# Designed miniproteins, single chains, continued (3), part 60

Each design is a single chain, and the fold is of that chain. pLDDT is the mean over its residues in the fold that is shown.

## One batch from the design tools (miniprotein)

Design m10198
Fold by ESMFold2-Fast:
Structure m10198 (fold): chain A 90 residues (1-90)
Amino acid sequence: SLAAAMEAQAELLELLARAAETLGGLGAEAARELRRAAEALRRYREALAAGDAEAAAEALREAEEAGRRAEALLEGIREEVREALAKLLA
């Protein structure tokens, strides 16, 4: 069902957040945005169940925004790892 798929996505985002926060620094920021996306997806699900189209649209927008922010932060972590390895291997 759509509700089950959305809950599975929220759970996956929470698992990714736990992994990201173990990296520290930008990982902690990525974890916050991933959890924000998970919470927004749950609010989207609740709004759909309540028939609240305005709340659903707002929650979906927040989930998309948080997802994009998390993606940018995870890319930043990849870049930091690349730079650290370049310095160690120099």
Scores: mean pLDDT 83

Design m10199
Fold by ESMFold2-Fast:
Formats: C-alpha cells, structure tokens, sequence
Structure m10199 (fold): chain A 71 residues (1-71)
C-alpha cells in the first residue's frame, strides 16, 4: 500500500492539471521510459523492492497516467 501511495504521488507531481498539458506529455514520456522509472522506484524503496513489487508498481503507474491522459 505504501508503494502505491508513493507512485500515486509521483504521478500527481508529474501530471499538473492546473498547468494544462505540460505534465501530461511528461507522464506519457515517463511511461514510455519504464527503465528510468524502475531506477527511480528502486532508489526510493532500496533493498525492500522485489521484482514482483516493481512490476506491480510499474503497472499501477501506467494505469494512473493513462487515466490522466484520457481526462
């Protein structure tokens, strides 16, 4: 649950609806660059991050950014 909360905060920080579309494009690009996102998630969670948890968080991140893009 804490992992999902962190990813949700990250998505909200990247996507700024008040600024219009600036965050939306960045969120899309981050979704395309999952390798970079994996490194960010491992940096925040360290040794506690398993491969299964990483995949779960990546799928959650994609789901959230897609929801924001289709707003």
Amino acid sequence: SEGLELVDQLVEEVYDPWAGRSGGLLAYLLGKSQGRLRKVLKEKFGDSLTDEKLEELLRYFEKRLVELMYK
Scores: mean pLDDT 63

Design m10200
Fold by ESMFold2-Fast:
Structure m10200 (fold): chain A 78 residues (1-78)
Amino acid sequence: PSEEELDAEVEIALAEIQLAVTRIAYKNGEPKEEVIKALEEIKKRADEIASRSTGPLRQAAEDVAKAAEEEIKKLKEE
C-alpha cells in the first residue's frame, strides 16, 4: 500500500478506537455535552477521511461517521 493508504487505514482505526473510548466514557459518567462534542469531532474526521478515500477505506470511514452520527442523534433525543 502507498503511504497515503496506510495513513488513511491508521486514521480510520484511531477513529474507531476513539468512538469506542467515547462510548465507555459516557457509560462511566462523562457529561453528555462533552460526549456529543467528542462524537461530532469523530464524525468530522471520518467524513474528511471518506472524502479522500475510495473503495473499502471509504466505506470504513463512512461506517465510522454513520455510527458517530447515530450516537449523537440518540444522545440528543434522550
Scores: mean pLDDT 82

Design m10201
Fold by ESMFold2-Fast:
Structure m10201 (fold): chain A 56 residues (1-56)
Amino acid sequence: PLDEVVRRAVEKLMEKTGLSEAVALALLRREAQEGGLSVRELAEMILADKSAYDFA
């Protein structure tokens, strides 16, 4: 089970990118690792900034 915040961020990425849930989650994990953030921290930033990490 995913954290609710992470689930919302993944859903937002899926809507923006057209990726599947699994691929969007993998992308989120990769970006968090590259940025030195936890997945939850990056998810919170995506949701707060509404477009901060738009990869499309």
Scores: mean pLDDT 73

Design m10202
Fold by ESMFold2-Fast:
Structure m10202 (fold): chain A 62 residues (1-62)
Amino acid sequence: EAERHRRDAELFERMAKISEKQGKYEQAAKYYLEAAEHYRRSGDTQRADEMEKKAEELKKKA
C-alpha cells in the first residue's frame, strides 16, 4: 500500500515537472497536489508538504 502510493507520487511529481517545464502552470500545480496526496498516504509527510508548497507557488503564476 505505502509502496504503491510512493510510486504514484513519484509519477505525478515527474508529470508536474514536465508540465512546469512546458509553462503549463495550472496543470503542473494539479499534478503536484496529486503527488502530495500520494506522498502523504505513503507516510512521507516532508515530501507531501514540499509538493503542496510547489503547487501553491505555481498557482500564483497561472
Scores: mean pLDDT 83

Design m10203
Fold by ESMFold2-Fast:
Structure m10203 (fold): chain A 103 residues (1-103)
Amino acid sequence: AAPWPGVAAYVSDDPAEVEAMRAQLPAIRAAGPTEVIEAYFSDDPEKAEKEYQEALDRVRAALAAGRPVVVFIESKGDVGRKYAEKTKEEVLRLGDEAAAAQR
């Protein structure tokens, strides 16, 4: 069972939102298994793309296993910020699809 019904994925690159979610993780994990992914996007396009693909593969695997996902993003430079935005959009899309499939 998802620790919060109707929400399959959470993602943020805001440090304050990340800290607030980290404070909630013990209660969320006590309610059920949750996948926590920490992604770092450097200002190097090749490294950022690799991290993006690895993070999304982990998100897809967790959602396919019925586990909700929490993704924390740290980014550096314009390239890193672009990948952070792209990751947020894709994680939320995958989470919405997973939540719909569980209905």
Scores: mean pLDDT 82

Design m10204
Fold by ESMFold2-Fast:
Structure m10204 (fold): chain A 112 residues (1-112)
Amino acid sequence: VVQLTQSPASVTVPEGGTATLTATASRPLTASDVVAWLKQAPGQLPEVIIVNGTTLVPGVSSRFTGSIDLAAGVATLTISNATAEDTGVYYAQLLGRAPGSYGNGSTLTVVA
């Protein structure tokens, strides 16, 4: 199984700030490797926000941006103009791999 290592493990940003989260794969990625980003608010189920590394799920704020460097094996989630509602744990998931293709998670805290 390809492993995804997420960094930072935790980050705190002010409202209006920018958070950058990365997931690094244990090997270079290919076009057949699909990376998704999920957000889990406290006490809630995870929801998908980015699919295929770069595609924003309809209805999700354009403040969320995904990028992917296949050769480097790095997926990046950028959250611009952060709001308190962005607080939660963010997971990278490598689709098409079984079982347990999730990253270790990154906790974002947004402070007023």
Scores: mean pLDDT 82

Design m10205
Fold by ESMFold2-Fast:
Structure m10205 (fold): chain A 62 residues (1-62)
Amino acid sequence: MSEEELEREVRKSLLTMAASIYVSAGDLEGAIEYYEKLREASKDDPEEVALAEERIKELKEK
């Protein structure tokens, strides 16, 4: 695994963790912001992008 790939995976993990914390705290706006950042960080993986978009949609509908 390249350093760039490792850094990308670490970033995605941190963004997912942050989004999860905001959801647990009831801060849906903060959660959406971090899922949007996760979507941007996952542009190389269409399946990850789709999952992030689905989570954003779910949060916006609550």
Scores: mean pLDDT 78

Design m10206
Fold by ESMFold2-Fast:
Structure m10206 (fold): chain A 63 residues (1-63)
Amino acid sequence: MEDELEARVLLFLIRRGPGQVVSVEELAKELGISPETVERILDRLEARGLVQRVPGEGYRLVA
C-alpha cells in the first residue's frame, strides 16, 4: 500500500511539472486519501531526496 501510494504521489508531481509546488490538501483531494497519509508519504519521499518541502506552500519534485 505505501509503495503504491508513493508511486501515485510521484506520478502526480511529475504530471504537474518539477517546478510546481503542490499542497498537501490538493494531493489528498486528488488521490482520495487523508492529509495525514499524504504528509507521511511526502516525508518518506523527502528523506529519499525525491521531493522538496517548500515551507508554508507544500512540496515539489526534485528534478
Scores: mean pLDDT 79

Design m10207
Fold by ESMFold2-Fast:
Structure m10207 (fold): chain A 94 residues (1-94)
Amino acid sequence: VVAVILVTIVSVLVILFALTNFVPPETALGSWLLPFRQALSPVGYIIALSVVLALNALVLLRFRRLPLAIKVILAILMVIGVILILLLVANLVF
């Protein structure tokens, strides 16, 4: 139970921190978020999101008896994580 809660919290935090990469630093919000954005490089965020996706997959595989609500939340977090990885990779290449 504790592991599921920790993985969910870490997943949400990593996704929120990855989203700061898409806020321009010249805005007031972007300047306030700059330390959080700089916590990891874009490559570091791709790795962190990949680890979070792996942890979500492991939780889903290991705890097949999870309530439907938790399964849906983890599935949504995985989908968002994949989209963010693709966007960060596109931003690095282009």
Scores: mean pLDDT 68

Design m10208
Fold by ESMFold2-Fast:
Structure m10208 (fold): chain A 70 residues (1-70)
Amino acid sequence: GPHRLTPEQQALVARLVRRTSERMRELQKAGSGQDEFDAVSLEGAAEYHRELGDDEKAAYLLKLAQQLRE
């Protein structure tokens, strides 16, 4: 349901969070600006929503991330 994740979705979310955190850590080491952190955060959120089956929200978040990188 929209308010509760299944065990399979929880495991997938944990994997996505770890991957996004690794990317953010590398950006921090590189001295990246706030827009790069925000873009990576939005990209991670988009992957999360895609895995939950919300492709429309995932596409919207990816578009916002791309806008920050322009």
Scores: mean pLDDT 76

Design m10209
Fold by ESMFold2-Fast:
Structure m10209 (fold): chain A 64 residues (1-64)
Amino acid sequence: SDAEYRALIESFPELAPFADELLAAARRDPTIRALLEQAVSLRESDPARARELLKEALGRTLDL
């Protein structure tokens, strides 16, 4: 699952630099992990919503 999360995060240039930090945060925070899981599930059907969920996860990560 980490490879899938990383690939999705790295598909967005503005989020790619934070891939390691987002993955580390998802391991310790169930809310951040849930956001990444939702983003992966939406990556093909609604990539704009997937991007917004990743941005929300990043905001939460930076506030930790």
Scores: mean pLDDT 84

Design m10210
Fold by ESMFold2-Fast:
Structure m10210 (fold): chain A 69 residues (1-69)
Amino acid sequence: SAEEHLERGKELFKQGKYEEAVKHYERAIELDPDNAEAHYNRGLAYAKLNKLQKAKEDVDKARELGYEP
């Protein structure tokens, strides 16, 4: 499910496995495109990978979807 991929992404992010976390967040978004938390967390992972434009796009999308951390 989207939530399972979101949770797996969070665990990988916590382990510093940012590229693997992005892949799980991408799958969460594929299953639920309006999952604001998945967009936000993918943005954080992109920022850790120094992919700053992608990070900004994901954070902006999460805000558009109403995510306020």
Scores: mean pLDDT 89

Design m10211
Fold by ESMFold2-Fast:
Structure m10211 (fold): chain A 60 residues (1-60)
Amino acid sequence: KDTIIEFIQAKNLEEFKKKIEELLKKNNAELHSIEMSELSKKNLFENNEPAVAAVTLKKK
């Protein structure tokens, strides 16, 4: 089982969800964890500003 860590940037929550779904499908993986700063969370949910997250995936 391979572990993959990707950084993604999204303009809003909808784009963020789509990028995660694409990563899961492209890598034939499941979501293990998501790490975001407090500023990134606020930007996505309140200000609709670009945000960055580190997502950890496990294949399978």
Scores: mean pLDDT 76

Design m10212
Fold by ESMFold2-Fast:
Structure m10212 (fold): chain A 83 residues (1-83)
Amino acid sequence: QPTAEQINYFIQAFSLFDKDGNGYISAAELQHGMRTILKTNLTDEEIDDIIREADIDGDGRINAVEFVTMIQNNPALIQKMST
């Protein structure tokens, strides 16, 4: 179960990926950010599968709600983050 602090951290991380400030990020930018900013130990294939599930609209863009839902549905993203 993610804490409010963890969720807030991921929302802040989303803002770092969203350089245009329009509330959306590309799947490719999210994939890169997960490895570099979120410090996940997941493979590129695992990250791609998670992102594909988060992109419910199939438009290649992920908003903050889809991003949070993706993290909640994939607790391994949180469990692999070190302090």
Scores: mean pLDDT 67

Design m10213
Fold by ESMFold2-Fast:
Structure m10213 (fold): chain A 55 residues (1-55)
Amino acid sequence: GQAEAYAAVARAVELAERGLISAEELARISELLAAGRWDEAAALARELVERAEAA
């Protein structure tokens, strides 16, 4: 849902500010949000967060 999407995207932004996710990866999330694909944006954000934390 929207709350879950918002939380996942916010976490990805936080990790990007810390250098753990690239600006290009954030841009991909932004493209999905602009297209109204919130569930896909949340899924991508969660994937990037999980990869960053598992690395």
Scores: mean pLDDT 79

Design m10214
Fold by ESMFold2-Fast:
Structure m10214 (fold): chain A 62 residues (1-62)
Amino acid sequence: DDAEIEARVEAARERHLAWLKENKQDSPEIEEVLERTAADVIRSLRAGDPTPRGGSPFKPPP
């Protein structure tokens, strides 16, 4: 199940990054934030804690 959680979070992160690149809004800072956020989400889910504040960090853009 941990592997499933990781795969799901990584897939969401990749999709969000693809959208940012398509809209030319990607940056090293955003990439670093997404990487750290994904790690935090995975850790929280594995520990049984609620997701980090802000809900899904990879919410689809408007």
Scores: mean pLDDT 66

Design m10216
Fold by ESMFold2-Fast:
Structure m10216 (fold): chain A 57 residues (1-57)
Amino acid sequence: MADKKLLEEQLELSMEAIKAAVDVTLFGDEEARKKLEELAERSEKIAAELEEELAKK
């Protein structure tokens, strides 16, 4: 079984990133932009761990 926890975290981060991207695009919110960058970094980390798990199976 793939690591379901990592997959769920990835989905949650994606939803947060979409929300932040909308705020940046429509309102120029610098705080939302910073949050988006943090979410992207976290997403990359989780993706790498998920790839490792899937490669083992």
Scores: mean pLDDT 75

Design m10217
Fold by ESMFold2-Fast:
Structure m10217 (fold): chain A 59 residues (1-59)
Amino acid sequence: TAEGERLLAEGRYEEAIEKYREAIRKDPNDRKAWQGLAAALAHAGRLDEAAEYAKKAQE
């Protein structure tokens, strides 16, 4: 999570996506990781995927 936030701040969106996906695989109930993945996808211009994962973050 912290690593993903740093990568987002640096504009390294594809690497941030990878780190948040790793966090979710480790703990599927990590809501912050789902939120981070949605944010990283949105910044990367993958808006349809971002919307899907943002919805998952609310569950």
Scores: mean pLDDT 79

Design m10218
Fold by ESMFold2-Fast:
Structure m10218 (fold): chain A 65 residues (1-65)
Amino acid sequence: SSMEKEKLKEKLEKGKKSALEVAIKEGADPEEARKFLEEAMEKALESGDPSIFDNEAVRYLIENS
């Protein structure tokens, strides 16, 4: 339903902001980090599975920290 997608999008937007702040503090390039996290968010929205975003964000932070 559209309400389920809206809730997922809101959750992903908050996750994206938090992950971006952590990545920047750990020395990642802000533009590169933003682009990666936006792509991860799109994948999660397309699949309807927020764990895709969580997995991609954690992997990015480990590889770039």
Scores: mean pLDDT 80

Design m10219
Fold by ESMFold2-Fast:
Structure m10219 (fold): chain A 100 residues (1-100)
Amino acid sequence: ARPQYTITIDFTYADGRRLRTTIIADSQDDAAAALRNRLIDAGRTGRVTAVSITLHLPRSTPRSAQLALAARLTAIANQIGQQYGITIHPLRVTRVRALP
């Protein structure tokens, strides 16, 4: 498989434990679906208090696509966070700046 999108999720638990998981997806739709599923599973435990999400994008990703995907993932995270009482920190985006 050729990874196109990587999402890192840092979960903070009520006991102060922190766990990191990574999603690798070939499409934006797969990335969004995987994020939703991971956050719902975490919410259903009742033990997660906060989530930090980092979106890692290919260098060639257009800014419009970056902003659209970041907004989509932020909306998913905020909706699930509100449903399960989880604090969602602002989504971070990591890109390699191509210098000429």
Scores: mean pLDDT 81

Design m10220
Fold by ESMFold2-Fast:
Structure m10220 (fold): chain A 80 residues (1-80)
Amino acid sequence: SPLEEARRELDEFLEQMRRVAEVLKADPRYTKEQIREDLLAQARDFVESLADKYGLTPEERERLLAEAQARVEELVDEIT
């Protein structure tokens, strides 16, 4: 389904975000909170792009956004 394909691309995106977060964490100018804010903004933009690409309903988009936000929060906590 379109939602399943969107979820797969989100998984790949979040793996890339983990690598970015590890690089940013090595820079003493970046706090955990700044990394979280930046990753959340990128995740929101990416979910919006997936919604457009796959023609997701507003409800599917909201669910995917909630999933992405929760996974970013977990990722940021795991790398600290």
Scores: mean pLDDT 85

Design m10221
Fold by ESMFold2-Fast:
Structure m10221 (fold): chain A 77 residues (1-77)
Amino acid sequence: KAKEYLEKGKEALKAGDYEKAIEYFEKALEEDPENVEALKGLAAAYSHLGDDERAREAAIRLRVALGMPEEEARAAV
């Protein structure tokens, strides 16, 4: 369930297990593609791993989920 994956992802982030956090946040997004907390966590985990491109893509998805048009969200990064 999305909520369970979200909680596990947040715990993995707190533990510094960024790869595990990404796995759980991706699973949460499979259930709820616009889950703001999962998108924020995904961006944070990729940033901690130094994956700037995937972190930016997660940030774009977050902005779109918050109601920003995709073209505007992409222009902001």
Scores: mean pLDDT 79

Design m10222
Fold by ESMFold2-Fast:
Structure m10222 (fold): chain A 73 residues (1-73)
Amino acid sequence: VEEAERHLAEGKAAYRAGNYDEAVKHFTRAAELAKDVDPQLAARAYFLAANAYEASGDTEKAQKYRDEALKLA
């Protein structure tokens, strides 16, 4: 969980800086690490990844990650 939380924090920092590709990498890693131990954290990370994809113009991946988040929420 600590590793997932670290990636979540780093993803948020990248997102604030406008580095959406970096934000996505951290958010997706956080989600994968949390998926089996903290589904709520994983869902949050997938929603943040979807937001980063949408901000970068990748609407198809944004929808995919929103769907993944909804399965865990």
Scores: mean pLDDT 82

Design m10223
Fold by ESMFold2-Fast:
Structure m10223 (fold): chain A 69 residues (1-69)
Amino acid sequence: GTVTYGNLTFDASTTLKDLIEDKAKELGVKVEDIEIPGPGHYISYKGENIPVGPGGISQTVKDVPGTVG
């Protein structure tokens, strides 16, 4: 199966780090330029909290194995 986040589509086996990597590619930045605030399942980029992964933070990102928190 696949998971969609914004305009990106991931495999259902995608980990939280892989979701962040794909989002970094979409934004045109390096993964290390994106701050992951712990179990809240957000990334912080230029002061903006971008919801990623499971946890009910974004309906465009579905629960995937190893990314729930």
Scores: mean pLDDT 50

Design m10224
Fold by ESMFold2-Fast:
Structure m10224 (fold): chain A 65 residues (1-65)
Amino acid sequence: MKLVVIAGALSDAQKAQVLAVPGVRAVRNFADHTVVEVEPDADPRAVAAQLEALGFTVVGITETE
């Protein structure tokens, strides 16, 4: 599974912006961070770069074998 982690919880408008990014499959809010699920065929680094371009703070990228 491919994940991008963003600092802070997102508003509904911010979630909509993240979901509009190509390669984003789902968005999950937590108390202090947001997890973005990346499509299996997408590059999570490209997704992270687009999220940073939108003004979000990417704190990590996780790829599982």
Scores: mean pLDDT 82

Design m10225
Fold by ESMFold2-Fast:
Structure m10225 (fold): chain A 69 residues (1-69)
Amino acid sequence: EVDALIAQLSDPDPAVRLEAVRRLAEIGDERAVPALERAAKYDPSPEVRRAALEALVDLGIREIVRAVG
């Protein structure tokens, strides 16, 4: 599941990578954070980079709430 979606972030098709980012954001698993950081910084598609940044913000907020709650 999460590992398969992380692998999809390396797919040559930007539509597949965008789908993977969206699904990783929905799952909210922190194991995706390093892969999403790479996508946000370095993905050749600006749409994928924006989606990955949004996913990271969402994941970061959830993680902080759990850690300090």
Scores: mean pLDDT 77

Design m10226
Fold by ESMFold2-Fast:
Structure m10226 (fold): chain A 56 residues (1-56)
Amino acid sequence: DSDVQQAINDTVQTMRDYGRRIEDARDSSYSTVQQIIDQRSQDDSRYTQRVQDAQS
């Protein structure tokens, strides 16, 4: 439970940070926005795996 809770809290904080970065990069080059999106997607998959591992 604590590991699952920590993974969820980390995910929320990370996603909030990525959302802010995307907004800040709104007027930036397309490649910069794509990098932020790619990092968010990778981090989301990582946290999903952590939740599954903690529940197993």
Scores: mean pLDDT 72

Design m10227
Fold by ESMFold2-Fast:
Structure m10227 (fold): chain A 65 residues (1-65)
Amino acid sequence: MVSKITAGAILAIGLVVEGLASKVEVEGDEIKVTLKDRSEKAAQAAEELKEQMEKLGIKLTVEYE
């Protein structure tokens, strides 16, 4: 129903709202998230996001500041 890339972008923006990520970029069928640091909480959130993106068939790239 809703575009899978739109759903993925909403999930990634959730990390920004939680203060774990500083940036989300969408490029075609890919999403890139920049995390503020390599804390355990940020790493766990990134892994959970990867699992959700995999279910949607979206490529996720995770970067760190």
Scores: mean pLDDT 78

Design m10228
Fold by ESMFold2-Fast:
Structure m10228 (fold): chain A 74 residues (1-74)
Amino acid sequence: SWLSQAEAAINAITDPALKRAATALLMGLELQEQGKISEAELDAILARVEATLTPEQQAALRAFRAQLLALRAA
C-alpha cells in the first residue's frame, strides 16, 4: 500500500526534527484522505510544523510532501 511505502521513506530519515515533521505530514494526509480534516486545516498544521524547521529542512519536507502525494495518487 502507499502507506507502507510512505512509512518506509520516513523511517529512512536520519534527522530527528525532519522525521517528526514528515510523520506529522503523513498523519495529516491520512486524515485528509479519510475526510476528517479539510485541505485548509492540513495547510495550517503544515505551516506550524514548517515554522519549527530550518530552510533546508523545509525544502526536504516539501519534497516529501510531493512524494507522499504521488504515492497516494497512484
Scores: mean pLDDT 82

Design m10229
Fold by ESMFold2-Fast:
Structure m10229 (fold): chain A 58 residues (1-58)
Amino acid sequence: SEQEKLAEEAIEYFKSLNDEDTVEYVEELLKKAKEEKIPFKVFKEELEKVKEVTEERL
């Protein structure tokens, strides 16, 4: 699915930064999105926020 592909790309990105906490958060977010049938747009916006927070910490 589009959500799984986007999540996998994000997980690989955060793994490259050694940000294990964010990897776990993205995995949990994907699980919640699949269980609650969250729209792809909402899921994508949440991942974009996670990336912004990570960039602020670098």
Scores: mean pLDDT 77

Design m10230
Fold by ESMFold2-Fast:
Structure m10230 (fold): chain A 107 residues (1-107)
Amino acid sequence: GPLRERARELLLRAIEFVQRLRDKAVEHGAPPEFLALLDEAQTLLGEAMRALDSGDVDRFVEIMERLIEVLEKVLEWARKHGIVTDEEFEEMEQLIEELRRVAEELR
């Protein structure tokens, strides 16, 4: 339905953002602990997409709760260490809010 399609679009945008951030972090020599957070985010994004594609809404919502927490940690760490611009921070913060809203509506 339209809500699941919206969730898919938001997840694809989050996947692209995390991938770009990972490439930038590697180029700038980010520490292993930050790369581990990015790896966790990528894994959870993949699992959320798979749950959504399989129609397992309950699993999707459960994964989204963990994903949002990890994305918030990634964003806070990236901001604190100057890895993201103010514009990139605002873009991701808005994306996290939209993902939270969709998860709440699907619950």
Scores: mean pLDDT 86

Design m10231
Fold by ESMFold2-Fast:
Structure m10231 (fold): chain A 60 residues (1-60)
Amino acid sequence: VFTEDEKKEIIDEIEDQMKKTDLSEEERDQVQELLDKLKKATTSEEIQKIVDEIMDLLSK
């Protein structure tokens, strides 16, 4: 189970990656929606799924 601090570190890493990735407005909006879901996620399985979706969007 992720702690609040661990979730914050993951969110910070994703935000940093977003700044380095040249995303369209639509892709940026999708990542932002996933970040909002990540903040509401309470189980490790939900957090992992959302992180995987975000990383997939940021990979290319």
Scores: mean pLDDT 76

Design m10232
Fold by ESMFold2-Fast:
Structure m10232 (fold): chain A 57 residues (1-57)
Amino acid sequence: MSAEEAGERVREAALAAGYDERGAEALGQIAKREAEQGVDPEEVVRNAEASLAAGRP
């Protein structure tokens, strides 16, 4: 998975979790940046999805 794909997946997951467009875009950009800095893109997505699931009952 590319850093860009990780950002896109996190943005989509945030929208699905009820975040607005601005919040979803910000989370997607953070995920992309983390992957660009050497974090595994799949791990970035997995961690973000787990956090979103924990924040949504």
Scores: mean pLDDT 80

Design m10233
Fold by ESMFold2-Fast:
Structure m10233 (fold): chain A 91 residues (1-91)
Amino acid sequence: SEAREKLLEAQKAFNAAMDAGDLPATREAGKRLVEAVKEEEDITDLNAALIHTAVSVASARSQGREDLAAVARETNGEVAKILDEKLEKER
């Protein structure tokens, strides 16, 4: 799926920016990740994105990078909101 490939690419870009400690790149990658999440319908892939962004929050905090943790937390919140909305539509 094109949407799945875009989500995986966005996830890798977000992780790379976080690992590099690049705040502007992490913000941009976070926005692209949220857009990719909006296009994906596979609940397993969406749940993976939610878990990965939650891990990013914990990782940034453990490194004392509260600036990166804030971006990861915002991204995780947006992913969680989209996943909840998609799950509710399947009920």
Scores: mean pLDDT 87

Design m10234
Fold by ESMFold2-Fast:
Structure m10234 (fold): chain A 79 residues (1-79)
Amino acid sequence: MELLEEGKKYLEKGDYDKAIELYEEALKVAPDELIPDILEALGEVYKAKGDMEKALEYGVLAGINRIRLALGLPLLPIP
């Protein structure tokens, strides 16, 4: 997951907009099993930006989809 790893590097540098761009690209190409981790990473970036509403939204969606993967259920669509 090169895009997810690269996004983490930009988050560490404080370049939140670039991190969001890379995570959004990762969501487009990621297999289902990685989607919850990418959604969680987006939540972390929005939290770092101070956008607590988006941080909560992505965190909740990541949690729900992680549970659905564990149960073998189809993922909820990304809004």
Scores: mean pLDDT 80

Design m10235
Fold by ESMFold2-Fast:
Structure m10235 (fold): chain A 89 residues (1-89)
Amino acid sequence: TEAEAYAAKGEAAEAAGDYETAALYYERAARLAEAAGDYKKAAEYLRKAKEATIKAIEQLVPEEKKEEYIAAAEAYYDAKIAELEAKAK
């Protein structure tokens, strides 16, 4: 599927240490899976996007701001993941 193709691009970016790009590809994969009605796969892809986003913050954000940015990212992704899991039948 197109969602699987974007997830594979996310995995390749992650393997290259490009966590910002990996997060974007995983978010794209999640949106495509959600549009297809595959809420379980969409939630899985958002978990990968969350992990990649946290790693990107660890690389790019100053030490003094990391805790704040990680907490914001966790709140954002956890809320979306919970919503998708509630839609899964």
Scores: mean pLDDT 88

